# Designed miniproteins, single chains, continued (5), part 32

Each design is a single chain, and the fold is of that chain. pLDDT is the mean over its residues in the fold that is shown.

## One batch from the design tools (miniprotein)

Design m17162
Fold by ESMFold2-Fast:
Formats: C-alpha cells, structure tokens, sequence
Structure m17162 (fold): chain A 55 residues (1-55)
C-alpha cells in the first residue's frame, strides 16, 4: 500500500518529527506537499502516520 512507499514513509516520519518538535509551519508545508503529490487527505495522512508509530 502507500505505507510501503519508502519516499512517502520518509516524508510521514519527517512530518511527525516536525509536529512533535513544534515546527508547525514546516509540518504544514510538508503535509500540503504530501496531499498534492499523493492525493491524500489530512485524515489519510494521520492514519498512515499512526501505522508508522505502531510498527
């Protein structure tokens, strides 16, 4: 699935790290890039991020 894409996984991990570090502007920019590139909604990105955390 999309969660197996190494580029997408790297971007999702970066998004999580930016959000946890409080870099909200950078996190928003990356989220919009992921939405544009992969055609994902914010909820879909959140679900994929959860799968990465619960590995």
Amino acid sequence: GLEDDPELRAKLRELIALSQAGKLEEARALMEEIKRTYGLSGEEIDRLGTLLVTR
Scores: mean pLDDT 75

Design m17164
Fold by ESMFold2-Fast:
Structure m17164 (fold): chain A 61 residues (1-61)
Amino acid sequence: MEEELTPAERRVIHALAERGIVTPEKLDEVDIEALAKELGVSPETVRRAVERFRKALEDAQ
């Protein structure tokens, strides 16, 4: 589904899911700058992906 996600944002969401970070509470614990450095993306990309993933998880609960 095309939800205006960039390939970089999708990569961030995939990395979070692989780590079992699939609840809003766990997303609040994510070190945005560390993850951005690990994945080679901007901190803004990570923040945007985390916000979109949080909204999807909130809709599922």
Scores: mean pLDDT 77

Design m17165
Fold by ESMFold2-Fast:
Structure m17165 (fold): chain A 68 residues (1-68)
Amino acid sequence: MKLSEEELEREVLESFADMWEGIALSVEDPEVQEEALRKAAELYREAGFSEEEIEERIREVREEIEKR
């Protein structure tokens, strides 16, 4: 399969964003959680996700944190 330079860049950014979501889910410190979610949101934005998609995804992660 062909990965264009733009597709590869987006995949890398999304992978880093997913990593920061994982960090937010694994830590108990609310300040660290919010910092990780901010970093994830910025990386998703750079990867070309819409603001609405980013807000929805971050909201879902926050709800998952609150369930624990």
Scores: mean pLDDT 79

Design m17166
Fold by ESMFold2-Fast:
Structure m17166 (fold): chain A 61 residues (1-61)
Amino acid sequence: SPEEERLRAEIDGLRARMAQLTDELNASIAAGAPDEKVLALAQEIVATGDRLHELEARLAA
């Protein structure tokens, strides 16, 4: 269905975003970035993971 195709595309996008955020977090830590930047990236990763979990649950239903 168009809705299922949309969900799959959004899940794929969120997985790619999660990988990018994880790489940026690791690079920021290695570079000695300020705590505020590290915390902001960690918060984005958590929020992205929560959204991914929600969409995967909807797709599995």
Scores: mean pLDDT 88

Design m17167
Fold by ESMFold2-Fast:
Structure m17167 (fold): chain A 87 residues (1-87)
Amino acid sequence: SPMEELVAETIARLRALAATLDPAERREVLSLIGFLRYLHREETDPLRMAEALRVVVEDVARHLSPEARAAVEEIARELIAGLRALA
C-alpha cells in the first residue's frame, strides 16, 4: 500500500542517518524506527498516525544535536506530508 511504502522508505532513511551518528544519537533514532514499526502495525488512519509521529519526533529531537535534529525533522516532515496526502 502507499502507506506501507512511505513507512518503509522513512525507516530506510532513518537507518541510513543512524549509521552516521554517535552511539547515543543512534539509539534515539533506532528507538524512533521501533516506534514507527509499532505505530504502522497498530494504526490504520493516516491522520492519527501523522499526529502520533509528530509527538514522538518532538521527544526524540530533544535528545539530538542540531544537525541530527534537522535531518530527523526533515525525514519526519516528508512522512507526515505523505500521510496527510493519503487522508
Scores: mean pLDDT 87

Design m17168
Fold by ESMFold2-Fast:
Structure m17168 (fold): chain A 72 residues (1-72)
Amino acid sequence: DIQKEIDGALVLIALTLAKIHDPDATVEQLAELVRSLTDISPEIREAVLKAIEQASSFDEALDNAVKALDAL
C-alpha cells in the first residue's frame, strides 16, 4: 500500500521536524499539526491523532504514532 506508506512517512517527518524546531512542543500542538495535514488520508490522520492524544510527552506521542501506523 504505497499511499499508506507515503502518508505515514509524511506524518512522521512532520512530527520529527516539529520536535527539532520545538523540543518542548505539547501533545495538543502535535495533534493540531497532524490536523493541518489535509493532503493525507483520513484513516492515517485519525489513527495518528488517537495515538498522539494518549501520549503524555512528545517522545511518547512519536512512538505511539509509529505503532499506530504499523498497526494499519
Scores: mean pLDDT 77

Design m17169
Fold by ESMFold2-Fast:
Structure m17169 (fold): chain A 54 residues (1-54)
Amino acid sequence: SKEAIELARQVRELLAAGAPLSEVVRLVNEFAKKHNLDGFELGEELQRALESLR
């Protein structure tokens, strides 16, 4: 979804900047909490969004 694509962009930017995995996990957890997504749903949606950014 649109929000997952924005999250994927932020995750990609953090990884490109050499941010630690803990920072990425924090961002993902905040997104999940805000949108009431379980870990499976979030993981699937984020992976799909990351692929769309290729």
Scores: mean pLDDT 74

Design m17170
Fold by ESMFold2-Fast:
Structure m17170 (fold): chain A 63 residues (1-63)
Amino acid sequence: SVFDKFKEYVEKYIKSFELPEEEQKKLLERVKEALEKNAEKIHNLSDVYKVVGEVVVEYLASL
């Protein structure tokens, strides 16, 4: 899956926000779903960060 290919980068990025472990798990699951939903649009790491960044901003705005 797209998530598995970029897992190391995604996990490192999410950990950089220093959220509680439970919040990190929720955010990671949302990111995974968003990456799989947009798999056909993801061709490089930059595309991954665009999708992840959007999900992160939306998640943090909901706190």
Scores: mean pLDDT 83

Design m17171
Fold by ESMFold2-Fast:
Structure m17171 (fold): chain A 104 residues (1-104)
Amino acid sequence: SSRLARLAAARAALDAGDLETAVALLFENDVDPNLRPRILALPADLQRELLTALLDLETALLRGEDPSPALAAFRAVIARIGKIDPELAAVLQTMLDSIEDVLA
């Protein structure tokens, strides 16, 4: 899958500390032009937690693996983001809710 190749590239960028490239690869098709700059405005540790949770979640879903640990990690990082940027947390929560609805 071309999506798996993109996720592998995003993980390599994250491992190299290239947060801008990792965000661009994970959010390539975003409709909201403010989403990427808002993520890049978060503290670097919180950016890494968010990107890791999303990479683990999308990878598990594409491989047909249990997404539950990655869903829990994504929920936890959204709660932390909500203390800094509650509007960004609301957008990310809508993404999480959409994923959980598809899995039900």
Scores: mean pLDDT 83

Design m17172
Fold by ESMFold2-Fast:
Structure m17172 (fold): chain A 68 residues (1-68)
Amino acid sequence: MSEEEIEREIKEAMIRMKIAVAKLGIKRNPNSPKREEVEKLIEEAEKALEAGDLEKAQEYADKALKIL
């Protein structure tokens, strides 16, 4: 394994953790006016992960956590 491959795997794992934290935040605050916005950002982050776009996935995941 190259350092580049290890870095990509770590970044992906961190993004997946951020998405999981955002999902838990929504469950804890189901009546939040920000819930719909956070759910959309989570969906965009998951779509970006499926596409292999780690930069976009991280951007959406960070936005979801910032507004939560």
Scores: mean pLDDT 81

Design m17173
Fold by ESMFold2-Fast:
Structure m17173 (fold): chain A 56 residues (1-56)
Amino acid sequence: KGEELVKEAREALEKGDYDRAIQLATEAQKLGAKIPDEFAEKLRQHMEERRRAARA
C-alpha cells in the first residue's frame, strides 16, 4: 500500500514523470508511509519546476 506507492513514485521519478511521482508520494504520505529524505528533495525540486512551467 503506502510502501508500494513510494516504490511506484520512485520509478515515475526515474522515468521523468514528475506529476505522477508527486501524486504517488502524496498518497503514500496520506497512508502513513515514510518518504526518504533524498527522494523528498528530488520531488521538491521537480515540484518547483512544475510550478514554474504552470506560471509560464
Scores: mean pLDDT 74

Design m17174
Fold by ESMFold2-Fast:
Structure m17174 (fold): chain A 103 residues (1-103)
Amino acid sequence: EEERKKALELLRKGQKAFNDGNYEEAIKLYEEAIKLDPKNARAWYNLGLAYMKLGDYEKAAEYFKKAVEIFPTPDVLRALAEAYRKLGKEDEARYAEISARNM
C-alpha cells in the first residue's frame, strides 16, 4: 500500500536523522510517519527514544505507552520503565520491568 510505503520511508529517514544526532528532525519525520500509519508501534517507540535523548521524559513515557498499547515488547516495556524512573515514578517503573520479564 502506498501510504504504508511512504510511512516506512519517513521512518527510515527519521532513523537516519536520529543516528546523526538530529533528534528534532527525527521527531518531525516520525510524526509524519505516524500520521500515515498510526498503528506502527515502532514509529511510536522511536518517537519515545528521541524524546529520551532530548530529556523530555514525560513525552517519552507517553509515546512508549502508545507503542505498548499497539504491540508490547520487552524492549518497549524496559524503555517505559527507564522513562518512569527519570520521572521519579518508581512503582510504575517496577511494574513495567516485571511486565517485560514475564513476556
Scores: mean pLDDT 89

Design m17175
Fold by ESMFold2-Fast:
Structure m17175 (fold): chain A 63 residues (1-63)
Amino acid sequence: GLERILVGELVRDYGLSEEQAREVVRLAREGRIEEAARMLQEHAGLSPEKARRQAESLARALA
């Protein structure tokens, strides 16, 4: 499904583990954008601005 595709993209493009990517997708689906962005900063090394934009993009895709 869509979530599995998004998890695969986060693993491939950002080097997240599958567990980390699933947690980011879960947080984004729940609208917990700040928490999803924080995980992207910590585990993918994204800047705060890029992490927030990516988390918002994931949330929109899952809506």
Scores: mean pLDDT 87

Design m17176
Fold by ESMFold2-Fast:
Structure m17176 (fold): chain A 55 residues (1-55)
Amino acid sequence: SLDERIAEHRARFEAGIDHLAERLREQGFPEEEIEAIRAALLADLAEREAEMRAA
């Protein structure tokens, strides 16, 4: 189903964000900045998911 495909895509995307967050921590980025980047990426994902559901 569409919902199942969206859920699978979200899980993979969130795993990618987690990996990015770990790399940013290794580079010395502050947690507040990492959280802001995560929030922005998740907001973009939510918009994309809304577009997929509207189609």
Scores: mean pLDDT 84

Design m17177
Fold by ESMFold2-Fast:
Structure m17177 (fold): chain A 65 residues (1-65)
Amino acid sequence: AEPVLVAEVPESWSGEEAARLGAEALGVKIVSLRRLGPHSALAVTDDGSLVAGVAHRREVLAFPT
C-alpha cells in the first residue's frame, strides 16, 4: 500500500511525538509505539493501521491496510 502524508512536523521532534500527532489527526488511538531512532517511530493504531513519525524528514506517514 502507498504511504499517505498525514501531517508535517518540526525536525526537532521525536518520532514518538510525530506519530502521536498523526494518530490524533486521524482520530485513532495508538495501541503500540516502537522507537526506531531519535527522530523516528512506528505506531500501531486501534484500527490496525500503521503511522510512522519521521521527524528528521518533517513527515508523518500513514500506511493503509
Scores: mean pLDDT 84

Design m17178
Fold by ESMFold2-Fast:
Structure m17178 (fold): chain A 86 residues (1-86)
Amino acid sequence: MRSELLRVAELTIAGLRAALRGDHARAQAYLAQVRALRARSTNPQVQAFGDDMISLIEEALASTDVTSLVGRILRAIGDRLDLEWA
């Protein structure tokens, strides 16, 4: 679970960086990887986190507000990690 949550976070950060740089093709590739990981996971926490991260990358493809997006990502990652450890 922890490794899967971290992998979703890594792919999301990479996708958001690509989107914010205007590299929509790379951002879409990372989005596809998050969707594939979410689809293969049997863990409901990984599925829910993946769904949240998919939404964030989709918003990044429509927006360049990096400050707002980074803040939302950090909160989402923190919440999911707290669920693993709590």
Scores: mean pLDDT 72

Design m17179
Fold by ESMFold2-Fast:
Structure m17179 (fold): chain A 98 residues (1-98)
Amino acid sequence: MHTEEGYRALREGDYEEAIKHFEEAIKEDPNNAEAYFLLGLAYFKMGDYEKAIEAFRKAAELDPSLTVEAYRNIAKAYEKMGDLEKAAEYRAKAEEAA
């Protein structure tokens, strides 16, 4: 699966290669919540926090079991963007969903 290749690239710090593999996984299965979650992690590592938030939200939408982890990562992305109000909101949402 492209998801496994992307995860390897993500761990090696090759975030552009990771994004490519996760995009390919999503093309093969548009409902692949795990691929969206990992795409969010790759964007976060690249400093593209807006794209990271979009990907994490899509992951939680497709698979509610990812909601807690997705919301925690969305909160971190908002903190990096300086939006402390949104960061607090998503931290609270993650705690409620746990």
Scores: mean pLDDT 86

Design m17180
Fold by ESMFold2-Fast:
Structure m17180 (fold): chain A 53 residues (1-53)
Amino acid sequence: SSREELIAQNRASAEALREYLEANPDLDETIRLVLELTISSTEWLIERIEKKL
């Protein structure tokens, strides 16, 4: 379904951001925090959508 495809795409995007953070350990602390919060909120929303299906 389109929902499954969107979940997969968003998981891939979150994983790409995690890889970026791993590749840039000396990244500015504030930017790192913002990206980590973005990943966490994206994953949380995906899980909520997935659990309702």
Scores: mean pLDDT 82

Design m17181
Fold by ESMFold2-Fast:
Formats: structure tokens, C-alpha cells, sequence
Structure m17181 (fold): chain A 60 residues (1-60)
């Protein structure tokens, strides 16, 4: 489903962030994903929320 794709990509973004990928590069990858999947504003907000939630849960 679209939600599953968003959650999977959010996980990938957090993994890249933990690996030291720059915020600029992460933003570029997110923009590419949004264009490819035809994400609307709601989808982009959901992606951001999912990524933030995952990042917070992984923070020690």
C-alpha cells in the first residue's frame, strides 16, 4: 500500500541519517521519492511524521 511505501522510505531516510548522510542529500532523496510516487501534501506530511517518529524511537 502507499502507507507501507511511505513507512519503508521513512525507515530508509532514518538509516541514511544514522549513517551520516547529509541533510541536503536526504532532502534530495525525499524530493525524488515524492516526485516518483506523485505524493500530495498529506503524503509528504505523513512521511515526515513517520521519519521523525522512527528517529525518536532510535535515539538513545
Amino acid sequence: SKEEELEKFAEELVEMYDAGVSGEELGEKAAEFAKEKKLNEEDIELLREKALEIAKKRAT
Scores: mean pLDDT 79

Design m17183
Fold by ESMFold2-Fast:
Structure m17183 (fold): chain A 66 residues (1-66)
Amino acid sequence: MQELQDRIKQLEKEAEELKKQGFTREADRALELVRQAKEYLKQGDLDMAQMYIDMAQGSIDYAKSL
């Protein structure tokens, strides 16, 4: 649980950094995926939370490749 919470915080930080760099659309998508991960984590659905964390990471990695 704590590891997923720490990863969510890291992804939010990376998304905010992308937003500052002008990747607003990619950052907003990543933040929406992180928001979904938080909701599933709150519900105790660790598998769904992990899936959305991985999707958010993919969105951030894609933006960094541009």
Scores: mean pLDDT 83

Design m17184
Fold by ESMFold2-Fast:
Structure m17184 (fold): chain A 79 residues (1-79)
Amino acid sequence: MDELAEKAVELGREAVEAAAAGDFERAEELEKELIEVGKKLAEEAKKAGEEGEEKLKKTVAEMREIALSRKAEIEAALA
């Protein structure tokens, strides 16, 4: 599970960076891989129970912070 969580955070970061660089095709590819890793992470979290849910919540929180930072940058650029 830890390796899946680390991979999910890294893929999320790379997707955000690709989008920021204007490489939207790469960003979409990374997002698709992230969705697949996220599905596996959620499945492992269910198997691990309480500890798995805690790890999943932390991973999701880290990814949300990355996404919110990028959303704010896009909204500021469009305003």
Scores: mean pLDDT 73

Design m17185
Fold by ESMFold2-Fast:
Structure m17185 (fold): chain A 70 residues (1-70)
Amino acid sequence: MMSKEEVLKKIEEKLKEVEEMIKNKAPMEEIIKKLDEIREFVQEAADKGLLSEEEIKEIQEKILELIQKA
């Protein structure tokens, strides 16, 4: 079972990967797929009680911003 700190770090790493994909003009389909994977990972962590409401909200806001940019 991952710790809260490991979960947050992994989410940040995944979000950074999406930002790099957008900068490199990766296909929209790949960007959306990666963002969907991140959303599922966040939901799983939330279901396990590993993330606070504030942390979930911040991550969701970042995901929405990236989807709009993609």
Scores: mean pLDDT 80

Design m17186
Fold by ESMFold2-Fast:
Structure m17186 (fold): chain A 96 residues (1-96)
Amino acid sequence: DFEELLREARELLERLRELAKEIEDEEAKKKVEELLEEAEELLEKAETKEELLEALRLLIEAAKIILKYSEDKKLILEAIGLLLQAIGLEFDLELL
């Protein structure tokens, strides 16, 4: 269900936004915030698989940056989990 995948993508975005607050590198944090803002705009107007896929790709990039700049084990594990969730959503979208 497209609407269900859209809701899951929005939930993923909010979780990534919370982890982004923990990034100490100001330039990396700003880049993540910019990616998440762009993804949020895409998710708000998403009506096609292509638009949702574009948003998921931005969430994947944000998760990768968070993982790269995460210094403690808890943040690293949470970032890995969210990255895998984003990849899973992209896979599920291709099956629609």
Scores: mean pLDDT 85

Design m17187
Fold by ESMFold2-Fast:
Structure m17187 (fold): chain A 80 residues (1-80)
Amino acid sequence: MREEAERLIREAEELARQVRELGDYKGAEEVNKLVREAKRALEAGDVEKALKLANEAVLLGRGRLNDALRKIAQKKSLAS
């Protein structure tokens, strides 16, 4: 559904922002690429393709965010 695709796109954009703020510029760019493709699909009226791409962007963003957070935690390892 269009509303669901738009919601997932917004979630993916927020995840990309957080990933970039944590220093994973490549991960943020990969998520944003999928977001751009999802937006193009919505503009073309292909809601099903947009949903698929947006969901893929969210899953990638969550994985990248978890990796970035783990990396930050390792930098604080001496603080126990």
Scores: mean pLDDT 82

Design m17188
Fold by ESMFold2-Fast:
Structure m17188 (fold): chain A 43 residues (1-43)
Amino acid sequence: EELLKEAREEAERLAKELGRPVITSLSDFFEARKKRIEELKKK
């Protein structure tokens, strides 16, 4: 759940930057998570 909270905050920031509404937190959550994982796997 801590990870979910972190992803949610990130999703909110991304949504604002991309101009997307936070109403789609579900899809934003998945997208933010994926993006974060890619950052961690950034070789």
Scores: mean pLDDT 65

Design m17189
Fold by ESMFold2-Fast:
Structure m17189 (fold): chain A 64 residues (1-64)
Amino acid sequence: MPLDSDDALLGILYRAMGAIYESVGDYKGAAEYYRKAAEYFEKAGDLESAEEMRKLAEEYEKKA
């Protein structure tokens, strides 16, 4: 039973944006989009993906 597929989809899209910024070496941009992805995964009830995205955001923020 999908609860608000929009939040999960936004989480996936922001995760993809984070990966794009990571691939071009923009670690600050990567961290910002991974934080947004975590927020939307939390809203979607996907706490596992949210925690994973928060860890990625923290790691890339340290590299910025």
Scores: mean pLDDT 81

Design m17190
Fold by ESMFold2-Fast:
Structure m17190 (fold): chain A 60 residues (1-60)
Amino acid sequence: SSLDHEAEAALYLIQGVVAKKAGDLETAAEYFRKAAEHLERAGPQFRADSEQYRADAEAL
């Protein structure tokens, strides 16, 4: 469901932020990409957020 994908995205975002703060940019990028994938599956209302997190991952 949309809610399940939103919850998965939130968990991956938390893990990505933790990895980024630890200096593990590769792991952070992987988690931000996974969060973006789940937001895409959650629905079209999350498209902008999904695109932003993909961009954040690419910038690391």
Scores: mean pLDDT 86

Design m17191
Fold by ESMFold2-Fast:
Structure m17191 (fold): chain A 106 residues (1-106)
Amino acid sequence: SLEELLERLEELIRRARELIEKGDVEGAIRTLEEALALAHRALEALVAEGRPVDLEALAQRVAELGNAIAAAEDAYRAGDLEKAREEAEKAVEIAEELLEALRAAL
């Protein structure tokens, strides 16, 4: 269900934050990639249900999350661990805002 997808999304966001705090930036990025996949599935479910929500605005927020995750991954591959952490923290914040927007759409 949509509710179950959002509960799983919240759990992944919390896990990503904990991994960042522990210095596991690689683990945080992988967890955020899983969160992004669930956000896409939640958006697809909202489209399929025909809910009266701003789908364009939600899709834009999902894209912003994807961009932040990609930036964190690029920084991590380049060995810039400080930038990777900062971009991962930004991705968590975007994901938290996206979760609230998706919940408001229920």
Scores: mean pLDDT 88

Design m17192
Fold by ESMFold2-Fast:
Structure m17192 (fold): chain A 60 residues (1-60)
Amino acid sequence: KLQELSKKLQEKIEEVTKMMLDEIAQARKAGKNHFESSEDTMQLMEEVAKLRKEIEELRK
């Protein structure tokens, strides 16, 4: 079933997203707000969020 694959992918995506989110939060706390250093992280987070959305839409 497609749902099993989407579930596994969603879990992995969630883990990666959490890590990236924490990294950005830490940078903000340090008062850095480095767009350069967090640019890749934000890009990755957006890509992960899109994948999650697509998987959920597929379930609908």
Scores: mean pLDDT 67

Design m17194
Fold by ESMFold2-Fast:
Structure m17194 (fold): chain A 104 residues (1-104)
Amino acid sequence: SPLEELRREFSRILDELLAKVPPEAIPYVTEIGNLLDEMLELAEKATPEQQKKIIEILRSFLAEMREEVAKLPEMTPQEVLDSLRRMLEKAKEALDEIKKILEE
């Protein structure tokens, strides 16, 4: 299932973030994880047409998360916090777009 694969890939990247970020950033990683769980749950309840659109949004966000994780070794602790805050805002935007898809 594309959703099962996305759930596994998001779980792996969240675990990598938790291992690499400073303790001050953990609440942001946790909130991103909670938003991803909500988005995946909404996708599971969606129609096949809605689910296709949601999967595209989730794949785009996964690619952005992977790019940010790749940059972590080059970042200061403050840059990591700023990056996680931007990722959290992008996660909120993704959830809002998913909710609009579900409104039809």
Scores: mean pLDDT 89

Design m17195
Fold by ESMFold2-Fast:
Structure m17195 (fold): chain A 55 residues (1-55)
Amino acid sequence: SDTQKRERQIAILGFRYLALRSEAYLYEKLGDEESAEKAKREAEEVKKKMQELES
């Protein structure tokens, strides 16, 4: 794919990553460790996807 399309995809994934990190933080504060861990795993998958697009 062209560079501009890839950069837009990375930006979108970046927003999703931040949202998932915020979700994980809130679940931790509520004592919902299972949901927090799930959100952290999803954030890590998004981060890995961003890194693949950057390579």
Scores: mean pLDDT 86

Design m17196
Fold by ESMFold2-Fast:
Structure m17196 (fold): chain A 64 residues (1-64)
Amino acid sequence: SLSKKALELINEGKKAFEEGDYEKAIELYRQALEVARQAGDDSMVKLAERNIKEAEEALKEAKE
């Protein structure tokens, strides 16, 4: 399902985040957001948006 694909992309993004690759994490989370929107899965959309925000904040802190 599309919701399952979105979750798989979120899990891949979390792995990138754990490795300190925040730019890759953001890219994967944005892909998850697009798939979640196509699925009409509002809970998954919110999860992807939250993960994007956290990764963007981590990237900002790493570049400061």
Scores: mean pLDDT 88

Design m17197
Fold by ESMFold2-Fast:
Structure m17197 (fold): chain A 58 residues (1-58)
Amino acid sequence: SSMSLFEKVARLLAEGKSQAEIGKELGLSVQTVSRIIKAMIRETEAENEEEAVKKLLE
């Protein structure tokens, strides 16, 4: 599901991983990871990446 994917990306971002590292770990292109991050910010109604990560992991 999109939420499960958002949680995986959020966890890796919380670990300090770059978009390239996240893409490599999840088998996704860096462009796809960038689009997922933008989508998760929008869908969680967050102001930024850090807030979206917090909302998804709490």
Scores: mean pLDDT 84

Design m17198
Fold by ESMFold2-Fast:
Structure m17198 (fold): chain A 88 residues (1-88)
Amino acid sequence: MAEEELKKLEKEFEEEAKKLNEELVKELKEVEEETEKKVAELEKEGKKEEARELRRKEAVRATAEALRKIGDLLEEQLARKQAFLAKL
């Protein structure tokens, strides 16, 4: 009984991780596309250093946000697993 419930919980965690991965891939692609448009405009204006700095800043921001979302999901999953184990 407990092992079956744990397997169900692990399957739910896997499905949640897959959904988050799909969301993050879409968000990162959108950020990259918008950043590259702005970078191209800055490079057209001869602002190569501003273009490099923008690309760096947006990459750092997008990565930090993705890691935050991953951390939030892992924290929620850990709390649910601990709550399950506490019932045993």
Scores: mean pLDDT 83

Design m17199
Fold by ESMFold2-Fast:
Structure m17199 (fold): chain A 59 residues (1-59)
Amino acid sequence: MEERLAEGERAFEAGDYERAVELLEPLVAQSPRAASLVVEALNRLGRSKEAYAVMARAG
């Protein structure tokens, strides 16, 4: 978990939002930080419908 979270954060910082979503999506239920990063990455990719679904699932 920790290793994948760190990799996802690095991808997000690098502007690789697709990679950030791939790495962090499995962690959304367990990590509020992963959920926030996935939502931001999806919004930056213009995938707002998916971002909304992640927010609803994360609480």
Scores: mean pLDDT 79

Design m17200
Fold by ESMFold2-Fast:
Structure m17200 (fold): chain A 59 residues (1-59)
Amino acid sequence: DMYYVDLMKEMIEKGVDKEELEKKFEEIKELLKYIIENNPEAKEVAEETLKKVEEVYKK
C-alpha cells in the first residue's frame, strides 16, 4: 500500500518535527511488522511497503 510511503514523503517535505517523524515511522514499522507476522496473504506486500518506507525515511 503506497499510502504509508506517500505519508512519509509528505511529512518529510513539510518539515515535520524530527521526533514526530521518528514516532510515525516507528508506528508504521510496528503495524507492518504485525501484518508480516499475522497476515500471510499480505506478507509480501507489507514487506515491500516496509522497505520503501525505510528507504524514504533514511534519505
Scores: mean pLDDT 78

